Designed miniproteins, single chains, continued (3). Designs and how they scored, part 74

Each design is a single chain, and the fold is of that chain. pLDDT is the mean over its residues in the fold that is shown.

## One batch from the design tools (miniprotein)

Design m10707
Fold by ESMFold2-Fast:
Structure m10707 (fold): chain A 66 residues (1-66)
Amino acid sequence: MLTDEETLEVLRRIADAKLDEMKAKHPELQEKIDSLRARIDEAAGLEDPEKAVDEIARIMQELTAL
């Protein structure tokens, strides 16, 4: 099974790929996408990997609602 740290790395890569795709397809959303990327970067810096995973999952839900 994946550890919380391994899960965080996988989610981070998925989020980065999704943000890049959305930015390329929807340049009008660039500012919002850049804001979500910054929030993911901050979340990934949390000391607790479990909390980082939860926060990134919440940000990804906001991205999918765009």
Scores: mean pLDDT 78

Design m10708
Fold by ESMFold2-Fast:
Order: sequence, then structure tokens, then C-alpha cells
Structure m10708 (fold): chain A 75 residues (1-75)
Amino acid sequence: MAEELFEEGERLAKEGRLMEAAVKYAEAVHLLESQEEPDLEGIARAYEKLGEVMAKLGYDETAEGLRRKARELRE
């Protein structure tokens, strides 16, 4: 389930394993987008979490883009 990927990502981020956390959140985006009925709120949440981790890694432009995608999905 996508929630398990969120939990793994949060654990990895707390451990300072930011690249591995980013991978888990990216997997959550892919899983949620691949569903027959896409969960737009879940996808937006995954983009927000990925953006937070990317910002911590110094990828500020990527983080801003991900945050914008999350907002667009909630419109």
C-alpha cells in the first residue's frame, strides 16, 4: 500500500537517509498514479513529502516544482 511507502520514507528521512526516503516517496507517487482511480490527494501528499526531502538535499528548484504539482492536483 502507498501508506507503507510513506511510513518507510518518513523513517528513512528521520535516519538522515534522504536519498532513500526520496525513492520511497517517488514510488508512492508512481503507485498512486498507476491506480485505475488515481487518489489525487494521496499523489499531492507524496509530491509534498518528496519536495521536503529534495529541499533538505539542496535541490530547491526541484522541491519548488514538486510543491506546485501538489497544489495543482488539489485544484
Scores: mean pLDDT 82

Design m10709
Fold by ESMFold2-Fast:
Structure m10709 (fold): chain A 111 residues (1-111)
Amino acid sequence: SAAEAHAAALRAAAEAAGLELVLTDGNDEAHRKEVEEKVERARERRTALVIAHAGNNELTTYALELAIEAMRADPGVRTVHTLLPGQTLGPAVQAALARLDALQREINAAL
């Protein structure tokens, strides 16, 4: 499908750029574990974490909350968010993004 093709292209681009990509297309234990592992790798490597909203608002909120915690612990962690085509953001995701954006502005102002 077009969405699968877009997700595959995003995965390839993130790998080529050395970025840790989270695709929020589900919310089982495996999805949550992958988020935790990618956040930890982004912290360890001082690389950017990309959170791509792929339809699961709960997993996107979880990923954003972990990214916020990682950034508070280490200002060297960078987080970028994006949406897959056709997706919309739920209120909890919008609230978490506002907190992430506020923290990024605070960190940048302190540099």
Scores: mean pLDDT 83

Design m10710
Fold by ESMFold2-Fast:
Formats: C-alpha cells, sequence, structure tokens
Structure m10710 (fold): chain A 100 residues (1-100)
C-alpha cells in the first residue's frame, strides 16, 4: 500500500473504534503537522524539538533520524513521513489509553 492508503486505513479504523469526531481530529492534527513541515528547515527544526523531548525513546529516534538526514542516508521526504508516523502512533496510543 501507499502511505496515503495506509493513512486512509488508519483514519477508517479510528472512525470505527473511536467515532467520527476522533477520526476528524486525527486527520486535522496530522494535516497541521504536515503543513508545518513545508521545507527542509521546518523538518530539521521539528527533529531538534523532538531531540529535546523528555521521552528518551523519542529523543533517541529523533537524534538518529537527524543524523541519517545530515549524512544523506534518508531524504527530507522520508524524514517528514517518519515524523508523521511517530506523532500518529503517539496520538493512537493516547486515544487507546483513554478508551481502555
Amino acid sequence: PTQEELDEATLEDIRRHAGEENAERYREELKKLEESLKNEEDIIKKLEELINSPDPEISELAKTLLELLKSGKVTFEQAKYAILSLEGRLFLLKLADKHS
């Protein structure tokens, strides 16, 4: 599947289990995040913010991703989608905890 197809499948899953309002919120939150990652500078700034996260796993992943980006081993587009995926998973974990 494409990333767009995976995102649509995730949105549909949220809609079924948490309702339309939570599905719309997920879509809006990711859209705002994606719109904030307009260029290379925005992506680097977001990764630097995540490195300063109090969560050591998020901090370590962001640091690794920034190093891969600086070394040219990943593209800015790949880094952008990695950030979206991480933030999306954090949203889903918070949503699941609320409904448990």
Scores: mean pLDDT 73

Design m10712
Fold by ESMFold2-Fast:
Structure m10712 (fold): chain A 79 residues (1-79)
Amino acid sequence: MSAEEAYNKGLVYYDKGQYEEAIKLFEEALKLDPNYARAWRALAMVLASVGQTEKALAYLAKARELDPEAVTEPYKSLL
């Protein structure tokens, strides 16, 4: 499975509200490609949805460091 395949599956579970499975898939994507900014952003979004705001902000910062344009308005909304 590629990082992009794991990421896309994670988005499907996130959309269904299956956050635990989404987290596992996004973490798998990051194990395959730790520089995959979209996966860091997606993991941050699911963490925000389950109330882990501090971790979400840290992961959004990581996504922004890898790709400064990957995180903008959602980052401000979490503050």
Scores: mean pLDDT 76

Design m10713
Fold by ESMFold2-Fast:
Structure m10713 (fold): chain A 75 residues (1-75)
Amino acid sequence: SREEVISEVLRLVSEGEEALDAGDLEKVEEYIERLRELARSSTGRSRAIAEGAARYLEAKLAGAKGDEEKMRELL
């Protein structure tokens, strides 16, 4: 259901942010990939939410890597 997709997105974003705080950039990339897989298996608004979450984590990861230009493109 849409609610299940939203709950999974929130969980993956939360875990991705924890990985960012820990400096585990490789683990953040894994959460971004999982969000993109969730988006590909979803439709409509659920897909858009998962895609948005993936872009959000990508922007934060780019910032952590010092890639300000990439971060701006994703936001």
Scores: mean pLDDT 84

Design m10714
Fold by ESMFold2-Fast:
Structure m10714 (fold): chain A 94 residues (1-94)
Amino acid sequence: KEKEELLKILDEAIDEFSRLGNASTDFDDIVLATLAIIGLTIAKNALEKGRVSVEEAKEDTIRLLETMLKTAKDLNLSPEFIEALEKAIERLKE
């Protein structure tokens, strides 16, 4: 149940960053969206294959997204992108 819930959160985050990246024409937004998708996909794959625990996948994904959020804010990236990162982090902390 907990693993299935985390996989769903990761899939929804991947879909949102894919949507934002496809809608953007800004180089920085596209690069950050792509990096988010790659990182989330790696976490999802590791979790599905049992290479990491739910807790490890959750903690490492939060750390990744928090690092990206700091970079997005420092670079004054799209408010929609910042909001998507904040929402993904919040959902993962629950």
Scores: mean pLDDT 85

Design m10715
Fold by ESMFold2-Fast:
Parts: sequence; structure tokens; C-alpha cells
Structure m10715 (fold): chain A 75 residues (1-75)
Amino acid sequence: VPEVLRKAAEAARAGKKDEAIKYFNEGRELASQLPEIGEAVAAALDYAINLVKQGKLDEAARVMEGVARRVEAGG
């Protein structure tokens, strides 16, 4: 999960909106299947997908990095 979210953040920073959304959806699906992570992490990923759609790529990347850190620390 953290690796996919980091790829999403890299794609977002590079301006590759479609690639960022793709990796983000993969990370969201994986996170939602983890009982320890819960729906709160999935909701944060949904929020960042909306940021990418709005063109706020740097903000989306920060949310993705925050979620990746939480998955690593909270797992």
C-alpha cells in the first residue's frame, strides 16, 4: 500500500493526473480491505482524488504521503 501511494504522489508532482488517479484508486482499494486501517484512511484517499481532479496536485501529494505514513505506523 505505501509503495502505491508514493507512486501516486510522484505522478501527481510530475503533473501526470491520470497516473496519479490510477495509483490512488489502487491504494484506496487496498487500504479499504485492511481492518486495522479502516474507512477513515479510505476517506482521506477519496479526498485526495478530488484534489487531483481539481488540479491541486501538490495538496493531493501531501495527503497521499500522510496516508502512506499512517499505514506504515498504524499497521
Scores: mean pLDDT 73

Design m10716
Fold by ESMFold2-Fast:
Structure m10716 (fold): chain A 69 residues (1-69)
Amino acid sequence: GREKARERARELIRKYGIDDPREKTFILLYELAKLGELSQAQIDELARRLGLSREQRETILRARRESLE
């Protein structure tokens, strides 16, 4: 679950040398959505609260939809 998503996010952050806190948060939310750990309402609320871009929000929502298939 959540621990697996955090580990995957940490590996991607290290691999690509990501240092922006917003991008780190985006990657974590993307990995959580891929594992079905986030609802659409949670993604929308977190995107607003954290100031994620339209593109980042759309990517996370797509990952969530794919996790349901």
Scores: mean pLDDT 81

Design m10717
Fold by ESMFold2-Fast:
Structure m10717 (fold): chain A 70 residues (1-70)
Amino acid sequence: SMKEASELVSQGQALLKKGKYEEALALFREALKLDPNNAVAWQNLGDVYEKLGKKEEAEEYRKKAEELMA
């Protein structure tokens, strides 16, 4: 559900802030399985990939978030 997706995004953001990138990534991916149109989850997925040094993938995910917020 959208509520469950939003809860997973919030948990992922907390882990991202603590530098737990792989755990945050898993939660954002799970949120997107529940709600593929969750722009915040796509944006945070991009932020994790940037922290992992995967700049091109980060840009692709951020672009997806921007398209959903347009």
Scores: mean pLDDT 86

Design m10718
Fold by ESMFold2-Fast:
Structure m10718 (fold): chain A 60 residues (1-60)
Amino acid sequence: DEEKRFIARVAKALQEGNLEEARKIAESAKDPKVREIGLRMVELAEKGLPVEEAVRQAIA
């Protein structure tokens, strides 16, 4: 699943503490829905949420 692979890539960058790379990955998504999920993950992680929780909230 392309969506799951994309989410995993954004999550990995966030786990590494690289918010800039995570944002670049999110912005690179061709599908607007997948891009929205990625950018929301970055936003939630910037607010201090754990990466796992950011993923859960972004896909809800």
Scores: mean pLDDT 83

Design m10719
Fold by ESMFold2-Fast:
Structure m10719 (fold): chain A 79 residues (1-79)
Amino acid sequence: DKEEAEEVILTAGIVAHMREQGYSNEEIREWLEKTLGVSLSEEEIKKLIELAEEAKKVKTKEELEEVYKKAKEILEELK
């Protein structure tokens, strides 16, 4: 679902922004747990940050499709 992929991308952007603002992994985990009801590992948080970085680099439709695909893969891992 495109909307689910977009939600993951938005969440990834928020997580990356929190890291840039100096929030710790623990604080980010607590926010995600409270907001989304999911417990994410440090590895899963890293994947979200990587997704946000890739989304910022998108220049072509093909690259955008790959970002959506990665967002869906992350969503499946969280279920």
Scores: mean pLDDT 77

Design m10720
Fold by ESMFold2-Fast:
Structure m10720 (fold): chain A 80 residues (1-80)
Amino acid sequence: GSIEELKKALEEVKKIAEEKASKEAADYLTRGFDAAIQMLDNGEDVEDVILAAKHLIAQAKALGMDDEVVEEMKKILEEA
């Protein structure tokens, strides 16, 4: 995948968090995904960005998002 594909994946999982999480979880997760997108825009290591995004998706489960939604988010990131 390209940096552009990864950025689109991050924007897509951010949108899922915004639409499917509770308000407090959505606020936390969207800030986290925005930070990951900013890391890409700043030329940070792609591996570090992917690790940050994977950690946020794991936290989405801990914050009460449905397992099916969390698996969808994981798949979007892995396919980028």
Scores: mean pLDDT 85

Design m10721
Fold by ESMFold2-Fast:
Structure m10721 (fold): chain A 88 residues (1-88)
Amino acid sequence: ELEELLKELEEVIEKIRNAKTLEELEEYSKKAQEVLGKILELLAKKYGVTALSAAAFSEKDAPLVALLEELLRRASEAILEALEKIKK
């Protein structure tokens, strides 16, 4: 289910934000990429490969796709924040 995958992605993003070593950051980033891949595969199977716009999704899934966009923004922020903390 899309909602469960988004929750898993959010949990991984929190782990990225709190990564203390480059090794942890790399491992959590790989997990985030894996979860994102599952989300994209689910959306492609449900709506077709060409449906990449939130406007093309069901009323239930449209808010979840908007959440995905926010989580992608938060993931980028978490990676940069973790890199700055690790760089010291």
Scores: mean pLDDT 74

Design m10722
Fold by ESMFold2-Fast:
Structure m10722 (fold): chain A 62 residues (1-62)
Amino acid sequence: SLEQLLAEEEEALRLLDEQIEKLREEVKKNPEDIRAQTLLLLFEAARGSTRLLIERIRERLA
């Protein structure tokens, strides 16, 4: 159901936010770490997609 999908995507967003916070701390300590910067960009893109999906599910449930 859309309600179950919403709950799952909200949990995925929470986990993504935790990983992004950790990666931001790593990049702050070593701004020249290309691996950490690349992972941060990929996770931020995933977060953006997840947030857009959550918004669209909420629109359909309203």
Scores: mean pLDDT 87

Design m10723
Fold by ESMFold2-Fast:
Structure m10723 (fold): chain A 68 residues (1-68)
Amino acid sequence: VLEKAREIAKELLPGKEEAVEYLVEAAEAALRGDGEEAQKYFAEAAKASGDPEKALEAARRILELVRE
């Protein structure tokens, strides 16, 4: 799951290593059931990405992956 989350993040945010790491941390928090921490990391990813639309799409795909 975390490997797929990293792949999704890298696909949508190529070259944005900091944003990718925040998205992976958000996925890990979501897997633990820590929605508050997950939202915090998603917000940091959006800030680090410079592309909030792509960051939101990555977050959406990652959340669907975690929920399934």
Scores: mean pLDDT 78

Design m10724
Fold by ESMFold2-Fast:
Structure m10724 (fold): chain A 55 residues (1-55)
Amino acid sequence: SEASKRGKELLDLLNELALTDPEKAREFASTLDEEDQKAALDHIERVQRVQKLLQ
């Protein structure tokens, strides 16, 4: 579905930004709707947590 495709594109962008520049990832999240923003911030936090664990 359109929603599934959009979700995948958002996750790909968030993953890339969260790994390369977490602050820019949070700025990007702030441009989303409130519900999407919440999900995006949770995802960014999870990615950062995993990266810290692997370091």
Scores: mean pLDDT 74

Design m10726
Fold by ESMFold2-Fast:
Structure m10726 (fold): chain A 101 residues (1-101)
Amino acid sequence: SHEYAQNGDYEKAAEALLEKDPNSAVAYELLGLAYFKKKDYEKAIEYYEKALKIDPNNALAWFNLGLAYYKLGDYEKALEAFKKAASLGLETAKYLLEKLK
């Protein structure tokens, strides 16, 4: 698959957005997704947290932050992020919380 090229596209798109607006939540979300796909969960977390400081109501970004913490074994932080995503109306996060208790 073209996973490496796709990650480069996300990073370049994010860089272009940040040059125009250094507070682009979308740019930081794209960087989070790029690093998550590379399985660099620590950097994914860093960028999702930056996106959420700008737009704290992004339920999908909270959910993806939770998935990154879950992959690192930080279950308490993962559950906290999933609870925030669920409180913002993300049904997938509600179902995941029920399975994880």
Scores: mean pLDDT 82

Design m10727
Fold by ESMFold2-Fast:
Structure m10727 (fold): chain A 72 residues (1-72)
Amino acid sequence: MLEEVLLEVSELVKKGKEAFEKGDYETALKYYEEAIELARKAAEEHPRYAPMFEYAAKQAEELKKEVEEKIK
């Protein structure tokens, strides 16, 4: 169900943010990568709802970039 996938993406992003706040950048990256992959897969499987999942993937991608900037 689409709502379950959106909830899972949201929970992955939330866990990534919690890890980032604690300075656990490796764990934050893993959660954001999982969120991006799940959202992109959902967008491909459900083209009519692709904008919603693409938006979620873009949010997670921006958060991932922030983590990558911190570990330079």
Scores: mean pLDDT 83

Design m10728
Fold by ESMFold2-Fast:
Structure m10728 (fold): chain A 87 residues (1-87)
Amino acid sequence: LERPLSEAEQLLDQLDVLIETNRSDVVFTVDKDGNVVKRYRAVRNLEDLERARARIAAGDLEPTPEEQEEIERLLREREEIRRRRYR
């Protein structure tokens, strides 16, 4: 992790997308089996994502391990949706 600015910028971009998606009335997520389903439970993650975004934007480029794990899970879901669309 030797390019914290690049990583923080990437996280901010991903967080913006996830926050915008979570603010929607309905969100499409990937199940553990890779199935795209509608979920309404992403609302709790919105609060955590906004906190992480504010910290990174303030120059705190290191999310906590717990926040990082949650962000990675959401990013993985988004990545799987993208892969399924292209494949």
Scores: mean pLDDT 56

Design m10729
Fold by ESMFold2-Fast:
Structure m10729 (fold): chain A 55 residues (1-55)
Amino acid sequence: SPTIRLDFSGLSEEEQLERARELIRELLIKAGVPEERAETFAERFVEWERRYREE
């Protein structure tokens, strides 16, 4: 399988959070989690990150 790389260098905070949400969702779906559940988890994670990260 292709190596999954996490490179957030040069991205804005919002871009980093959106990228993280998408990656988490894709990883969960790849692991067999239903898309709806994966999306909910990824969204919750991003909201938690937003709460503790500010520009």
Scores: mean pLDDT 70

Design m10730
Fold by ESMFold2-Fast:
Structure m10730 (fold): chain A 65 residues (1-65)
Amino acid sequence: MEEAERREREERLGRLSREIAELEKKYGKKLPPEVKRKILELKLEIAKLEGHEEYAQELEEKLKE
């Protein structure tokens, strides 16, 4: 049961990581504020999936700013 959920989590993590990499590649060092926010949202999703609660809270606070 948990193995199937783990595989789905790994696939989702792979997709999120790829989306972040594509955004960083497209915009380089000059990320628009909207893209920076999108990357933070994707990183938050990854942090929640990985169980990094402290990092997830830090990202949520950055998104409120």
Scores: mean pLDDT 78

Design m10731
Fold by ESMFold2-Fast:
Structure m10731 (fold): chain A 55 residues (1-55)
Amino acid sequence: MKKSIEYYEKKAKELAKKYQDVLTKELAEKLILSLNPLDLKHLVAAVDAFFEALK
């Protein structure tokens, strides 16, 4: 999978679903940052997708 905005959105949603039952604000931030987004656009896409998956 190429490192595009779609890649970060997909990975963020996977992490959100995997850890949804144990999520704290601090854990959510660490999980998103662990994706190593290369710029602000990737970070924003990952954050949005992560919380969208959690509703």
Scores: mean pLDDT 73

Design m10732
Fold by ESMFold2-Fast:
Structure m10732 (fold): chain A 91 residues (1-91)
Amino acid sequence: MSVEELLAELEKAIKEAKEALKKGDEKAFLEAAQKVVDAVTQLLPHLPEEVQKQLHELLNKAQEYIKQKDYEGALKELEKVLELIKEALSK
């Protein structure tokens, strides 16, 4: 899969997470969050080690928010993941 295709899947997963949260659908949010993790994992080999470390920290924070059922907090960390990847790939 191309980097562009993986980025599109990541953006789609973030959009699905936002829609699930808006609808109060916890199951759909968790499924979308897993899709974000899967897309990020496939993108990691295409990114600098410094960016990979930052992504692991953001994903760990998102998982802690999910564990606390703070899905709004989790979504904010996942949005930071997307922005960091977009910035890294635009160079």
Scores: mean pLDDT 86

Design m10733
Fold by ESMFold2-Fast:
Structure m10733 (fold): chain A 57 residues (1-57)
Amino acid sequence: SLSEEIRKKVKDFNKKAIELANNPDLPEEERQRLEDELYRFSMNLPKEAAKKLQEEL
């Protein structure tokens, strides 16, 4: 189903973004950009998928 494809894509993207954001060598500005990217992605998803994204974070 569409939700399965979205869920996998979100998890893969989110996992990579979290690792990058939690990297102590990364500047805070870069971490904020990554979080903004995730926020924009969640805004384009159905509310159900956005809530899942928050919980999987």
Scores: mean pLDDT 65

Design m10734
Fold by ESMFold2-Fast:
Formats: sequence, structure tokens, C-alpha cells
Structure m10734 (fold): chain A 88 residues (1-88)
Amino acid sequence: SSVVQQAIRTLGRSLNISDSRVDNAIQQAQQNPFRSVSDLVRALGIPGFNSDLNDLLDRVQPRTVQELTQIPGVGPHLAQPILTILQS
């Protein structure tokens, strides 16, 4: 959806992710919607997320702005686009 594409582009700009990686993530989302934060982190190569944090995210599966903002380095400006992508 256009809303998901816009949210992925917003994340890319906020995190200084390359246009090619953002475009690849948008194509992935069009075929298979992202279902977890860890899948989105892996697709975009989001900095600050090591394997231990990704393993934690796979277990906890945050789904609200409040839960997402508990992740170190994630403020509301990142939580909102992430939530938009996961809710599609």
C-alpha cells in the first residue's frame, strides 16, 4: 500500500538508509508484508540492532508505540512508521 511505502521511506530517511535498500524493502513488503520488527530490521539493515536484540524482538514481538519505544534508540519518530508497516 502507499501508506506502507511512505512509512518505509520515512524510516529510510530518519536512519540514513540507502535508496536501493529502501526500494528493495518496499518490493519485499508488496509481495510479503513484514510481520515482525526483526524482519524489518534485517530488510533495511537498521543500525543498533545486534543479533541478541533481534532474538529478543522475535520473542517479545512489540506491537504498540509504547512497546516499541522501550527499545534502546527507538523514539516516537521511529515507532510510528514501524507500527504502520507492521499493521498492514
Scores: mean pLDDT 78

Design m10735
Fold by ESMFold2-Fast:
Structure m10735 (fold): chain A 82 residues (1-82)
Amino acid sequence: AKAEEYEAKAEEAEAQGNYEEAGKYYKKAGEAYLNAEKPDYLKAAEAYEKAAEAYKKAGNEKEALEAEINAGLALLKHHILA
């Protein structure tokens, strides 16, 4: 699926030390999990948490905070809607 493809690209970027690119792909994976025909809120939360970690390593504090907020919102949806 598209979300899994984005996660694979993020893992490749992370392995190369390209943390900003890794953060962007983990964010795209989280968005893809949220926007799937059957949303996977837990996997979306996990992807956003990984995006936040990657952005922190890149020094992108604003993007890291936004990803942490999105992870929290996805986790809340998982407990309320799943």
Scores: mean pLDDT 86

Design m10736
Fold by ESMFold2-Fast:
Structure m10736 (fold): chain A 87 residues (1-87)
Amino acid sequence: GEKELAERIYELTLEAIKAILEGKLEKAEELIEELRELTEELPHPELGEEIVESLERAIEYAKEGDVLGLIGEILRAIGLALDLLRL
């Protein structure tokens, strides 16, 4: 149920982060779209939406070469995904 969905969202969040860090921004955007679709299936989609928004900001910081902004958004996305797993 919700636990399996939360685990899949966590896995996709980490895959998207890896793609961003590897400079595979098109792949990251595809993974974020999968995440958006899955987060809409959550009983409380707000936390999932925040994960998606954080990853989208991470891509923008990566495009700008803003390493500190990138790290901040990656850490935020990981924290939010872990919070989702503990609900």
Scores: mean pLDDT 85

Design m10737
Fold by ESMFold2-Fast:
Structure m10737 (fold): chain A 59 residues (1-59)
Amino acid sequence: AADPAEVARLGREAAEAARAGDRERARKLMEQLGKHTGVPPGPPTPEGIERTTVLALAR
């Protein structure tokens, strides 16, 4: 079961890490997001994280 607020928070943190150039942290946060939602993580870029987060929140 995924908590939408937690999913949004993880996605936001991952996007911030990607923008800061911390790709490893962004990847780990996306892996956590995928474990919560079952949605495959996209690339560890702000755009990929945003798309993954939207898909996770949509279902």
Scores: mean pLDDT 71

Design m10738
Fold by ESMFold2-Fast:
Structure m10738 (fold): chain A 68 residues (1-68)
Amino acid sequence: SLKKEMDAGVALTALAAARAAAESAGDEELAKELEEALRRAQELVEEGRYDEAVRLAKEALKKALEKE
């Protein structure tokens, strides 16, 4: 349980950092996509669905990296 919560916390922190970086770079589309992913991941955490939150966050981060 705690390990899954910590993994979700790390993933959400990385996703939030990526969103902030996209905003700073002026990439409004990417920032909006990452913000939506962050909100959905936070919703999954509230539901106790930590594994799904981590998968969603990792998928969003992967898409952001591939857009480079």
Scores: mean pLDDT 82

Design m10739
Fold by ESMFold2-Fast:
Structure m10739 (fold): chain A 68 residues (1-68)
Amino acid sequence: GAVASLRKLFDELKADPRLTATLVGDNKLTVHFNLNPQQAIGLTLKIMGEYPDLTATLKGDTLTVSAK
């Protein structure tokens, strides 16, 4: 389910020093990219492909991921 997908994604991203990932409760993940917009676009596309139960929205250098 979406909660398990968000927790799994958070666990994968929290170790990457190029970004800051924050899980708000069990229903929203926010990712801020420290380096470049291409990294943000690539991650957004990867999430949309691998986590079909999640919605990913990119605004500037900030990615918000939530349940559909």
Scores: mean pLDDT 76

Design m10740
Fold by ESMFold2-Fast:
Formats: sequence, C-alpha cells, structure tokens
Structure m10740 (fold): chain A 76 residues (1-76)
Amino acid sequence: SKAETVGETGGGAAEGVGQIEAAVAKVSGDEELARRAEERRRRAEELGKEAAKEGKESGDVEKAREAGKKAIEEAG
C-alpha cells in the first residue's frame, strides 16, 4: 500500500542517515561523539521500524509520513 511504502521509505532514510552520522563520528576519533551518534542511530532505527509498522497496520499515509519524519529527525 502507499502508506506501507511511505513508512518503509522513511524508515530506510532514517537508517541511512544514522549510519552515515555514526560513520562520520567514528572517523572523528572522538569516542564520546561516536557513542552519542550510535545511540541516535539505534533510536532512529527503532523509530523507523515504528514508521513501517504504522504504515502497514493503519494504512494511513499521513501517520506513516509523520512517523518517518520523526525517525529521520532523530537520525540527523
């Protein structure tokens, strides 16, 4: 469904952003920055899963979009 696709796309985008941010932090050599980036990545991943679930279960495109947006904002 469109809502499922929107939720999955938002979750995938959040995962990608989180991975890039974590990789950049790791390259910085700052252990504390790297730790915080990994924590954000994990939170973004969980929110991304919720966005996909919301789209699949509710069929509501707007709810899926808002959940995906929240996941992306958490990632970066």
Scores: mean pLDDT 80

Design m10741
Fold by ESMFold2-Fast:
Order: sequence, then structure tokens, then C-alpha cells
Structure m10741 (fold): chain A 72 residues (1-72)
Amino acid sequence: SHMDALRARAEALIAEGERALAAGDLRTAYRKFEEAAKLYAVVEGSEHPRTVEAAERARELARRLGLAPETA
């Protein structure tokens, strides 16, 4: 199904992000976890544990990269 394909893509993006982290490529890892979080949000909803976990990993990497918005 379309939803199963999106879930499989999100899982593949998590694996790609993990490999990027192992290689020290924080920017690639951030993009992969951010894309995975967006796909999980579509398939499972924004509050689902898989969505939250992927989003948290993306936020941590955004913070390390100086991409996290600070409230001025």
C-alpha cells in the first residue's frame, strides 16, 4: 500500500541517517532524520513514538549544526 511504502521509506531514511552519523556527516544525518520524521508524521501522526523519535534526533542534530531557531 501507499502507507506501507512511505513507512518503508522512513525506515530506510533512519538507517541512512545512522550511517551518516557513523561517518561524521551531521548535515546529511540531519536531512535524513528530518525527512523520516515528516514521512512518519504523514503515516502515523505527529504524536506517534516513531515520529517523535525521528523529530528529536533531527532537532539534536539541528542544534549541533546551529540550525535550531532560538526565540529572539
Scores: mean pLDDT 84

Design m10742
Fold by ESMFold2-Fast:
Structure m10742 (fold): chain A 77 residues (1-77)
Amino acid sequence: ALDVLAEGVQAEKAGDLKTAAEKFLEAARIFEERGDYESAARAYELAGKQYEKLGDFERAEELYKKAEELREKAKEK
């Protein structure tokens, strides 16, 4: 998960927003599967920011909502 997150950061630095978004989504799914809802929420937010930069506001909004839901779930731990 952390390695995939690092790949997303490198892609973002390179200006490859599409690859950055996909890597952040992959990291988010891995964190979610592990029950690490805080890290999953953060990774979904990072993916959302990439889609926002790409002009895909609908997908960005969906990812931000998912991150908010996961943060609420994290508070229940």
Scores: mean pLDDT 81

Design m10743
Fold by ESMFold2-Fast:
Formats: C-alpha cells, structure tokens, sequence
Structure m10743 (fold): chain A 55 residues (1-55)
C-alpha cells in the first residue's frame, strides 16, 4: 500500500462506518485523522481501526 491509497482507504472506511451508524460524524473524522497521521502500512491501519469498531 502506498500512502495515498491508505489515505483513500481511511476516508472510505470512516465514511462507511459513519453511514452504518457505528461511528458518529466526530468519531469518523477522528478516525480519519488518526489513520492519515499514523498509518504507514496496512498493519498500522488495522491496529488504529480496531479500538474504533470493537470499543
């Protein structure tokens, strides 16, 4: 994964989780920011996402 593709994946995931009612608008934007700031690989991406969907 290249950083630009991870950024697109982050936005799509955040919007999808918000659309499904799993995250609020504010939570979705926080997740997106965390992902674009810290996710440098798919493994980082999954690690950052986990607490938002399991907690």
Amino acid sequence: EVPEELRKLARNLAESLKAQGILTDEEAEKLYRDLVEKAKSLADFLRIVKPYVLE
Scores: mean pLDDT 75

